# Designed miniproteins, single chains: the designs that were tried, part 15

Each design is a single chain, and the fold is of that chain. pLDDT is the mean over its residues in the fold that is shown.

## One batch from the design tools (miniprotein)

Design m525
Fold by ESMFold2-Fast:
Structure m525 (fold): chain A 89 residues (1-89)
Amino acid sequence: SRSVRLAEEAIEAAERALEGVEKGDITAAVGGILRAIGALLDLESDPEADELALEAARLALEAGKAALQGNLEEARRLIEEARELLEKV
């Protein structure tokens, strides 16, 4: 579904942001965050959006934010939770 695809994009974007932070690649980290924001906004503006997919995308953005703040363990945990929610869709 469109909701699953957008949530997957948000999770992948958060993973790229985390990798960017781990490698000191600020361009990759920022690019990942912007992509996650874009996917979440597209999902939030869809009145037919799946609730679990929307929540997964929100967790993905929170993971990206945690990564930018240097909270790498929290970022990984949030990405895992987002993926677990998306598997229930």
Scores: mean pLDDT 88

Design m526
Fold by ESMFold2-Fast:
Structure m526 (fold): chain A 86 residues (1-86)
Amino acid sequence: LDELVRPKPLLRKVLEEVGITDEVLTLGEILAGLYEYAMKKKLVDGKTGIIDLSGTLLGELLGVDEISMSDLELIIEAILKHSTLV
């Protein structure tokens, strides 16, 4: 999660919603920003940890309508798809 990446436009839009505008970020910083986005938009079910992504920019980024906090591999894969490695 210390890998440096440059976000592409869709990922950049999601990160801007939580005030992250840096050109280069670690995967860990991006992951934290995506969770902050989900919390800000009240997408997380507090009992199950399921994130409802339907109709959101984050849903467009991840390509799914629903994800859990345990789906870290899917989230990282989507971040890499929408980023350029530095």
Scores: mean pLDDT 79

Design m527
Fold by ESMFold2-Fast:
Structure m527 (fold): chain A 68 residues (1-68)
Amino acid sequence: SDVSLEVAGELLLIGGEIDEELGDKESAIANYKASIELYKELLERGHERKEELEEKIKEAEEKIEELK
């Protein structure tokens, strides 16, 4: 369901933040990338909160760029 995908995306974003705090940049980037893929899938499905999902994708993409 869309709710399950949204929850999974949020958990991956949080996991990336935890990995970042632990100094594991590789795991953080992997979790942020996985979160982006789930949010992009929700957007392709026509989810009603498009702006919110777009901001979540942008946030994760910015985190990846900061960690490179």
Scores: mean pLDDT 82

Design m529
Fold by ESMFold2-Fast:
Structure m529 (fold): chain A 85 residues (1-85)
Amino acid sequence: SDWEAQVEEERARLAEDPDDAEAWAKLGEALYNLGRLEEAERYYIKALELTLRQGGPAEIRRRAVEGLAEIGVKKLEEAVKRVTK
């Protein structure tokens, strides 16, 4: 899928530059769209940490925060579905 291709592309970019906050955010986004929420969450946190440390672009920080919020909502929706009989 397009998202799987993006995961491989962003992983290759991070192998060259592990401090690329944009690549971490894009990797998180691709994994979120693939339903890999735990891994997506970890990578969005990594992107957020890097942008906060470096004073990087507000856009990347915003994308990471929005991604984490969406993951939180998704986890809550899944939890509710599991307990509704």
Scores: mean pLDDT 83

Design m530
Fold by ESMFold2-Fast:
Parts: C-alpha cells; sequence; structure tokens
Structure m530 (fold): chain A 108 residues (1-108)
C-alpha cells in the first residue's frame, strides 16, 4: 500500500497551490502536513486533516475525501517554496508517509 504525491508543483506568487496525496486503497481518517526548507527541520502545518498548527497562517488549509488528502495554499508567498510531506492514517489504523511534493513559487 502506497501514498502518491506529485513530484513538483509550480505556482505564481499570489496564486493558489493545490497539493494532493492519494492512497492506493482505503479511506483517509487523518492527514498531517509538513513543510521542509533546505537546511531546516520539518515544521508541522496541518494536523488531523484540517487543524492548523499554532502560528500557521490561515492561507494554509487542509481537507480530505475518501482516499485523497489535499493541502491548499492561497495567496502564495515566495517563502512557501519548500518540500511538502504528508503522513496519512487510514480507517484500518495503517500509517503511511508520502514522498513529498516540491512547491516552486515564481514571480508573477
Amino acid sequence: MTVTQPASVTVAEGGTATLTATVSSGTIRQADWYKTKPGQAPELLIENIFTRAPGVPSRFQGSAQGNTATLTITDVKPEDSAVYTVTVTLADGSTLTGPGTTLTVVEA
């Protein structure tokens, strides 16, 4: 059983980025999203699908439906360029970590 994330997503500054994680089978019950910049430790962004970690801006939103978890970033900033990794928990209690999506923010 695997979780799939797009290898890369490119978005213009001020735009909206949609990052997905899809499980090959099963239903997602929890999803935790992490942001990692080069040379920095991973930081928790979203916990339990839709709960923002303390200090995380409201432009970061999480959702899930069936076998897919989604992180949506609105009003994207240059500092949002990072690797976004997800850990999902399925209805059967299985936990899987995705390979990460590299988000690149380009000037508008």
Scores: mean pLDDT 85

Design m531
Fold by ESMFold2-Fast:
Structure m531 (fold): chain A 60 residues (1-60)
Amino acid sequence: AKEKAEEILKEIAKLTEAGESGKVAVEKARKRLSEYSPEEQEAILEVLKEMGYYTLADLL
């Protein structure tokens, strides 16, 4: 869960650094999240909240 949450954050960071809009970055992160099981998705969102990314977790 934590490693997968960090991978999602790294992808968002790379996309935003490359000049992609935050909306596009969130859409790609949402697609990646949907590839995981429902239990793993819940665990990833919880880890994001624990890391302080509350708004991002709500958008995903």
Scores: mean pLDDT 75

Design m532
Fold by ESMFold2-Fast:
Structure m532 (fold): chain A 60 residues (1-60)
Amino acid sequence: MIEPVPLTPEQAEELRKRLQEIMDELKISREDLLSDKLSEEQKEELEKRLLELWEELQAK
């Protein structure tokens, strides 16, 4: 989905940092993300955490 409000460079950096923390908590590697080898449960959790992160960034 194309959003009309882009992230600032600062928000993009924060998103990257927070995404890495989320991936570490869920034990998902970048390789797993790129290869789409995530389990259904891992995909659901990742999507949920990303939505929460996006909402947090939008509130600032």
Scores: mean pLDDT 71

Design m533
Fold by ESMFold2-Fast:
Structure m533 (fold): chain A 75 residues (1-75)
Amino acid sequence: MIEQLKKNIEKAKKYVTDEIREAVRKMLEAARKGENQDEIDKLAKEFGEKNRFSAREWYAARKIISYEEKLKELE
């Protein structure tokens, strides 16, 4: 499992920058505060307009964050 998680993280990081991950972290903060979907979508749109990426790309960044957290727990 650990080796598979490391491969998943390495693979996904080729398509996601630290800036995208930080943007996703801001969106997750909004979600944790119980912000509505419109506010989250606004954050995603503003970042996407500047960097021209899809919602699927920031969703992938969320998965990377999750994998990294799990990997730290296992190691």
Scores: mean pLDDT 67

Design m534
Fold by ESMFold2-Fast:
Structure m534 (fold): chain A 79 residues (1-79)
Amino acid sequence: KEEKKEKAIEYARKAAEAAREGDYEKAAEYAEKALEYAKEAGAPKEALDYLEGAIAAARNGDGETAARLAERAAKLIEE
């Protein structure tokens, strides 16, 4: 379960980085992976909501929002 938590944080941070670089397709893919691992790790609903928001923002080309939401999710999962 800790391994899933670590991967969720890793992919959430990769999603934020991809979003900042303007690679919205990769940002969405990484956020989707982060969401899957976060669900398996039993992350709080707020973190899952942020990851779903990051996926939606990335798909809409809103890199700033996608990065911010993915970072917030990573912080919540780390706790």
Scores: mean pLDDT 86

Design m535
Fold by ESMFold2-Fast:
Structure m535 (fold): chain A 96 residues (1-96)
Amino acid sequence: MEKKKEMMAEVAATESGIKLGELYVKKAKLVKEGAPEEELKKIEEEGKKVMEEGQKAAKKGEEEAEKYKEEEIEKKYEEAKKKLEEKFKEYKEEIE
């Protein structure tokens, strides 16, 4: 049961993880292009907001864990994990 809450927290935070990855790619491209410090700062600020949203989502996921059956949580966790892996493969290609 304790692992159930942990899994739901990760599921709930998955979208924020994906957004952080997108911001990482955007920052990497800007650095490569020699963008001004001001533009890099804006991305850092966006990242902080996404992290804060992710933390709130994770906490809500933990609270809602008891609402779902174990098999439903496992399915959500597998889907979230696969989605995150696919997105991060795309991000690596983008920053070549």
Scores: mean pLDDT 81

Design m536
Fold by ESMFold2-Fast:
Structure m536 (fold): chain A 55 residues (1-55)
Amino acid sequence: MEEAVKKVEDLVLRLLLEGHSLEEAKAAGREYAEKNLTPEQAAAVFKVLDKVRYA
């Protein structure tokens, strides 16, 4: 869980630094979680992503 959440947060922050919008970065993070994590892990990631504002 910890590693999965951290990896998704890193992805979102990298996309933001590359000039993507917060909405685009969060969408990419959600897609990653849906494809690579269990439904329970994805739900936890979605909550964390909702709290991500800026680096």
Scores: mean pLDDT 73

Design m537
Fold by ESMFold2-Fast:
Structure m537 (fold): chain A 69 residues (1-69)
Amino acid sequence: HMSEEEFDREVKRALGLIYLGIANIDEKKGDFDGAIESYRKALELFQEAGDEDGARWIEERLAEVEKKK
C-alpha cells in the first residue's frame, strides 16, 4: 500500500544511504575528493527524497570535509 511516488522517494533515500556509506569509507581512507563526490550525490538524493534532516547533516559534513582538503 505504497504510492509510486512514495516508492520512488524511498528508493532515492536508499541510494542516498549507499552513497553516504561510500563517502564515509573514502573519508576514512583519506580520499577527500572521492568523499566529497559521494556526499554530493547523497545530498541530491536525500533532497529528492524529502529527507531534510539527512540533507542538512550531509551539508554540514561536506563543509567539514572540504576544510580538510
Scores: mean pLDDT 82

Design m538
Fold by ESMFold2-Fast:
Structure m538 (fold): chain A 81 residues (1-81)
Amino acid sequence: MEEAKKLVEEARRALEEGDYETAIRYALKALELDPSNNEALKILEEALRKVGASEEQIREALLAAGEGDIEKARKIAEEVL
């Protein structure tokens, strides 16, 4: 939980600075540690939207990450980046 919280803080900071690639990376790492972290899911959604992911790609990535399938979520993010 504490490690995931630190990653969420870093992801939020990156999102605020416009570093969407870093925000996605830290959000995915936080979800790898805690798939139920709603804040990390929200950051992932916003960052993917900012880099031009389609609504379908965003939904698939969020579903995969929330279900603990971080590998699938990461692959979807890499396709958009």
Scores: mean pLDDT 84

Design m539
Fold by ESMFold2-Fast:
Structure m539 (fold): chain A 65 residues (1-65)
Amino acid sequence: MLSDEEIREALKNIRKAIEYAKETKNEVVLRNAIHELKELLEQAKDPELRKELEELLKEAEELLE
């Protein structure tokens, strides 16, 4: 399992991927980011980190129509 530190590093990359997907309307990148966020959320132990993951997941899911 990933540590919270490793999850925070992954989160930085996922945020960049979501911004790219949002600007380019790239649903494949967006779906991949959503999948990764769900996997990280199951592994995250820190409540603040879990909140950040949940908020970003909600944002990403709202971009899918």
Scores: mean pLDDT 82

Design m540
Fold by ESMFold2-Fast:
Structure m540 (fold): chain A 80 residues (1-80)
Amino acid sequence: SLEEAIKLAQEALDLVEEALRNPEKAEEYVKKALEKVKELAKLTGDESIVEGLKEAIELGLEVAKEMIRRLLEALKKLKE
């Protein structure tokens, strides 16, 4: 459902923000964020979001955060 998609995107965003706050545990939080986005991809049928997040992570955690934030905003607009 759209509500489940919004929850998964929010959880992924929270995990990337935790990675930024705790650099020593960043790998653990990033791995968890990727799992949330994989669940979101299965729910939406769009696997490109997983590859997009992997690319964003390689560019930097701030880029990954911005990508997920925009995705969450887009999902919330669909609910309106």
Scores: mean pLDDT 85

Design m541
Fold by ESMFold2-Fast:
Structure m541 (fold): chain A 56 residues (1-56)
Amino acid sequence: SDLEELLAAVLGKKDVPEHLKEKAKEVENRIIQLILDTGKIPSEEEIREIAEEVLK
């Protein structure tokens, strides 16, 4: 699924598929914004939620 591929890519487990490169960038930008707002690195569960929102 696109969600599983996107999660694996943003977690550094595989290369970003071409069709998901723009979505991966959106997830990365949201992670950066969350770190700036909270001062904490998001959990894998929080990253999953961000990826699910980006894929809508």
Scores: mean pLDDT 81

Design m542
Fold by ESMFold2-Fast:
Structure m542 (fold): chain A 58 residues (1-58)
Amino acid sequence: SEREEALRRGLRQAEGSARMSDKLAEEYLKKGDKEQAKKYEELREEARRQAERFRALL
């Protein structure tokens, strides 16, 4: 269904966002920028929550 396809697309985007934010958090930690690292860790956790919401609807 169109709804299921939209939910699967949303899930893939959320999982992608989580991976990107995780990589950026690690990069900022390596640079010693704890403030930016924390920001991307929070974005990673939000993206993970979004992915869980999409999975719950599938």
Scores: mean pLDDT 89

Design m543
Fold by ESMFold2-Fast:
Structure m543 (fold): chain A 69 residues (1-69)
Amino acid sequence: AMSREELRARVEAAVDALLDHYGITDPELREKLRERALKVYDEALAAGKTPEQAFIEAAREVLEEIDKL
């Protein structure tokens, strides 16, 4: 099974891929969205959700923030 740290790194990679897809190149904004995604992911895991559920919640949060840009 993948470690918690490996799963967290996959969340970061997925966020970076989304940002690249939407043409978001500003380093400050990219860092803000990565931090927000990881916070949502960590909070979902702390609430007893599975890594898959936590990943979906983190991705959804990033997409909602991108839609507001």
Scores: mean pLDDT 82

Design m544
Fold by ESMFold2-Fast:
Structure m544 (fold): chain A 99 residues (1-99)
Amino acid sequence: MREELRERARELAEQGRKAAAAGRLDEALALYREALRIYEELGDDEGAAQALTNIGDVHFDAGDFRAAIAAYERALAIRPDHAEARANLAAARAVIGEA
């Protein structure tokens, strides 16, 4: 049961990555949000932090820098040592002059 849900979340995240790479940002966002819900239900902090980082990346690519910052800050609240979220948060803050 838990392993099946974790596999489903990973599949959704992979579909989200493919959608984002194709420029389908709204579809990517929906897929990552579904993966996030499953990871949160499972208490999978690593999966949740990665999904939030991916959500931040979609917002960044869309030019929604405030939404990107909020998503990265949520990822770091769960996993303070998430290197990708830290780097991407710094980049997003630099874009809006908060570096």
Scores: mean pLDDT 88

Design m545
Fold by ESMFold2-Fast:
Structure m545 (fold): chain A 103 residues (1-103)
Amino acid sequence: AAHQAIADVLLTFKNLLVDGKSLEEAVQAAIDKVNANPALTDEAKKLILEFFQLLVENKLPRDEALAVIGAAIQAVDEGYRRGLTPEEIAKLALEAAKQAIAA
């Protein structure tokens, strides 16, 4: 399912950060997974790529990046429970990231 594809991308990113990879390495692996996933629409891919671009542009330290990804994963779960589309779920994850960075 497309929501599982979004969750899998975010979990891949989280796991790489936990394993001590750089933000740039974790983002690149997540981007590669987004581009390779046929379950994601072009619009959903665009929103997820915007999410990762936001993390790189803000040069987040590892602990802050982990907090942001945690908020994004919660937003994906909430969007799925609400019956939202993949694009709406990806948008919620992006908005959760923006709020977490601002905090």
Scores: mean pLDDT 81

Design m546
Fold by ESMFold2-Fast:
Structure m546 (fold): chain A 76 residues (1-76)
Amino acid sequence: GMLSEEEVKRYAAEISAAVVLTLAKNGRITPEEAADAVIRIYEKTGDKELARKFADALAGIDPEAAERVRQAVEES
């Protein structure tokens, strides 16, 4: 069976967010740039659970950047 269009979009968003988090963890981008990228993914998908999952992971790198993601989700 093939994935639905919605499942493909969800997986693409999760992969994109995971790549961004990996780049931030390895110091290739700033935690603030990672937070901005996760917020943009959230704005396109509406997936609050995915955004919170990546905010929790980002908190291990920079708690302030993680809070920025959480604020964007709560204010939507």
Scores: mean pLDDT 82

Design m547
Fold by ESMFold2-Fast:
Structure m547 (fold): chain A 56 residues (1-56)
Amino acid sequence: ALSDEELADLATLAAARITIETGRKPTLEEIAEAMMRDFGLSEEEARRGAELAMAG
């Protein structure tokens, strides 16, 4: 299992990629979906990472 710090870092990377591809700020749902697809994370881990990145 990944740490909270690792999950937040991956969520930040996913958010940056979505911003580059779409030209807009991603939603928590879009970040979590990208983390599941690109990094193979569970829904619980992806959602946790997205929440942590948005809070910090």
Scores: mean pLDDT 81

Design m548
Fold by ESMFold2-Fast:
Structure m548 (fold): chain A 70 residues (1-70)
Amino acid sequence: MSLEELKAIAEKTLENAKKALEENDLVTARSALHELEEIIEQLKKVDEELAEEFEKEYRKLKSELETLEK
């Protein structure tokens, strides 16, 4: 998979996670965040700086999900 493809999938997955959290759809949000985590691991192998940017967004959304699950 190319860097451009990974970035596009990461952006789409991030948007899906944000929308799911906004709609309080915890199942979809958890699934989207899991997908994003896998994409970030792949991205770390090819572009560490870009991976860190997505990881920052991931951590923010994961924190929101954990707050909603308490």
Scores: mean pLDDT 82

Design m549
Fold by ESMFold2-Fast:
Structure m549 (fold): chain A 99 residues (1-99)
Amino acid sequence: NPYLEKAKKAIEEAEKALEEGRLEEALRHLTEAFLALQKAAEKLLSEEEKEELIKLLEKIIELARKLLERAEAAGDEELARQARTLIENAKKLLENLKK
């Protein structure tokens, strides 16, 4: 699935950016990953692809929470707001997939 592969690469780039303290770049990559997973979810998925999509969404939520903590510590209210929005959007998609 090309969207799942795109999301994996974006998550990898987000982890690297977060480790290097490039918080805005980490948000960008996590957002790209989430948008790719939304497109994957619009198509008919195999059970294996659905399980992978769920795992990738959980990883986005994990990394976005770390980003949120770092944004709050830095006093970056706008970055914190965007990270919270991403977490909520990813949680909603995850809930829809687990139904």
Scores: mean pLDDT 88

Design m550
Fold by ESMFold2-Fast:
Structure m550 (fold): chain A 60 residues (1-60)
Amino acid sequence: SRLEQLRADAELSRELIRELEEEIAKLEPGSKEQIILEVARDIELAALAYLEAKIAELEA
């Protein structure tokens, strides 16, 4: 179902965010590499928020 697909996508986004946060923590503060991963994390956080909103809409 669409709900099952959205839940699976949200779970994957949460795991990716966790992995990105772990990698960010290992990098030199303010490095170009850290900035790139921080941008990637922020994009994934926005995507997760969208997925969670859609899940809530369909569960109502």
Scores: mean pLDDT 88

Design m551
Fold by ESMFold2-Fast:
Structure m551 (fold): chain A 76 residues (1-76)
Amino acid sequence: SLEEQRALAREIVDTLEKAFLDYLAELAGVSREELLNVRTQEEVDAIVKRAEERGASPLEIGLIRAYLEDLVRRKQ
């Protein structure tokens, strides 16, 4: 049924979102909660710099920046 498909899709999305956030958090050496609490461009730049210093690839740097900049924009 559509209800069962929606429930499954939601579970998959929730699982992937948590895994993705934990991956980004590990790249920067911060907690998931610290990532979700980012509010300013200066905080984005600080987390991105930390990820670069920890050896994140250019692709990973692009991913974390895009995610955090979108998050900050949505909070304003």
Scores: mean pLDDT 85

Design m552
Fold by ESMFold2-Fast:
Order: C-alpha cells, then sequence, then structure tokens
Structure m552 (fold): chain A 92 residues (1-92)
C-alpha cells in the first residue's frame, strides 16, 4: 500500500498537504494522522484537516518548521498505516 503525499510550503510557513491513496478512506485516515502529528509539532500555529478531500492545511512560525513538521507527519502516517510513503515537498 502506498501513500503519495504532496506538500507545498511557502515563505510565511503555510503548508498545504494532499494525500493520494488507493482508497478515499485510506487517504482520509492518512490526512487525519498527519493533522494529529502536525498539532504536536514545534512552531505549529493552526491545523485544519479535510477528510473528504484528504487535505491538511497548517500554519507554522517558519517555513523550516513547516517543512520539518510535514516530513515527520508523512513518516508517522506511513508507520501507523504500514504504508510506503512517497513525499514530494515544494518550497515556494
Amino acid sequence: MTLNIRATVDADGNATVKVEAETKELGGEAAKIIGETLRKSPGMLSVKVDLEKSTVEAKFESAGLAAQGVIRAAEEAGRRLGAEVRLDIDVV
């Protein structure tokens, strides 16, 4: 099972994460895990999870903290779901 995670991080520390998975339900569960993990991340200001779209929007104090948080959250989702993670992160 594979999670294709695409993230965009801007210079202001805004992160948008999209999960593409084999099922809508798997994508939603991964997005939920990502949101929970990001809420525990240093410098996190806000997190919004959309289970129907399998998206997570987060705001961090810096782009670097956002990127680190996204990487850790993607790894945690793969670990908890027993899935291979393919993470593409764009810093804009």
Scores: mean pLDDT 87

Design m554
Fold by ESMFold2-Fast:
Structure m554 (fold): chain A 55 residues (1-55)
Amino acid sequence: MQEIEDELVEIRRTLSPEEARKAIEELMKKYNLPLTPEEAMDFADAVERRRAAAA
């Protein structure tokens, strides 16, 4: 999970929302994640928000 979380956060930080969505779909395929692209985007946002709040 940690490795996947890091990849998701990096995608959301570095890419536009449209590119992030595509990259997340690719990541889901790579790791066979049981999430929809929309759920994966929400999860990435939640992880980033949690990390930002901790700083």
Scores: mean pLDDT 73

Design m555
Fold by ESMFold2-Fast:
Structure m555 (fold): chain A 99 residues (1-99)
Amino acid sequence: MSREELELEVKAALAIMIASTAVVFAKNDPSASPELVELAEKARDLIVEIAQKAVESRNPELVDKVIELAKRLSQAVANHDVEGVKEIVEEAEKLLKEL
């Protein structure tokens, strides 16, 4: 494995960790709506799938995009922004369809 391949795997793992942590925070926040939790879980699952495909295809642009989506998910969950999470889900679904 090259250094570049290892960097892609590390970045993908970070994106998955950020998205998974956001879901844990949503589930443990009594002020989070059930809709926010369900959308956050769906966004995490999509981020995981995109991250895996990005590593398999050795696509650094896609890895950077999935890190961006994971960070946006974390912020939307922290802000109880249901619409923001919906936008992340739609963008992630569109990316997966193009892969």
Scores: mean pLDDT 87

Design m556
Fold by ESMFold2-Fast:
Structure m556 (fold): chain A 63 residues (1-63)
Amino acid sequence: MEEELKEREEKLKKNPDEIAEERLKARKLLETDPEKAAEAVRKMMELIGKSKEFIEAAVKAVK
């Protein structure tokens, strides 16, 4: 049940904060799936606009 609650809590957070989720997801995906991270970062760039600076830093690390 503890693990189920954590998974549900994570999914709930995914729903309310799209911008924050995209940023957090991009950061995490960068380690597990760079391709998904790039896609999430791109979406965040369009939403937040400030992601452009974040993308440059992230892309510089991944390249």
Scores: mean pLDDT 59

Design m557
Fold by ESMFold2-Fast:
Structure m557 (fold): chain A 111 residues (1-111)
Amino acid sequence: SREELLRRLREAVERASDEQVREAARLALEIAKRVLELTDDPEVKKLAEKAIELAEEALATGDKRVAAEALVLAFEAALLALKKAPKEKIPELIGLILRILGLLIDIELSL
């Protein structure tokens, strides 16, 4: 079901309006930056840093596929961070994950 969620995120953003694509890229950027503040794990940092690069590119170009990949990487970074998190950081990481899932549902309901 993780693979299904990642596929749904990509398909939703690729079919989204230009405004929704910008919203997805902005959310990916915000979440990836916050994940970097919550973790020093090198694998999580690599995913989050790549999400930031792609999100900034998507905001500059409006490329829906780049925005989709940025959001997917931000989601994967948050999930990996959650698995490695101390108890104190778990609620915030869950909140970040739920924000991505909320955007997915909002986009799918608009299609």
Scores: mean pLDDT 89

Design m558
Fold by ESMFold2-Fast:
Structure m558 (fold): chain A 55 residues (1-55)
Amino acid sequence: SMLQERIDVLEKVRKLLEERARKTSDDQEKIDYLRELGKKGLEIAKEAARKKLEE
């Protein structure tokens, strides 16, 4: 499904962004970025689960 393809792309992008965050020397920037990635990941997972239950 297109949803699974979107999840796969977002996961790849998330890993690249997480790697970039880990390379910065600003610990606060790293923490804030990882928190945002966690929030987005949870939101995507909840939405995907909800839509799959409706299929």
Scores: mean pLDDT 69

Design m559
Fold by ESMFold2-Fast:
Structure m559 (fold): chain A 57 residues (1-57)
Amino acid sequence: DVDALVADLSRRGGEAGRQNALRWAEEGIAGEEEIDDYSRRGGLVGGHGGRVVAEQR
């Protein structure tokens, strides 16, 4: 059940992730550390969200 999975993921990280993203963007602290780890693991895969991407292009 993809719908159930998406709903569960959104509830766990969607809501918290949204608030955290806003905080990280404003302070720019946690974002720098998490971005590096996220990119390394291939977190740029479509589906996991991800708004903060390292500018290396």
Scores: mean pLDDT 49

Design m560
Fold by ESMFold2-Fast:
Structure m560 (fold): chain A 65 residues (1-65)
Amino acid sequence: SAEAEAYLQEGERLYAQGRYEEAIAKYEKAIELDPNYKKAWANLAKALRAAGRYGEALEAERKAK
């Protein structure tokens, strides 16, 4: 959806700024709107790794497949 894509873009902007926890929140909103949004799951995994949340990152990586 356009709304899920908007949240993904906002998350990517926050991630680029090093604002990883805020990026995670935006990616989670994108996934709530579209649970099959593989790109949002992949970006969530990257942000979780950057935030040191490695166990959660592994689960998100599995959902990105």
Scores: mean pLDDT 90

Design m561
Fold by ESMFold2-Fast:
Structure m561 (fold): chain A 58 residues (1-58)
Amino acid sequence: AEPPWAVLRISGEGEDAEAEASTSDGRSPEGLEALGRVLEEYVRLRAEGVLRPELRER
């Protein structure tokens, strides 16, 4: 079996931008762990200002 992957996709831009995370297998513990790690990285990068600071502000 191949290890599950997780990816973060950002849809829209500016005030309407939303971040969505997905995994190849949301039913397995490994898939959920990969998803969690991607979300934790997103939160960290957003807090550090690497991502658009207004992503969730209107």
Scores: mean pLDDT 61

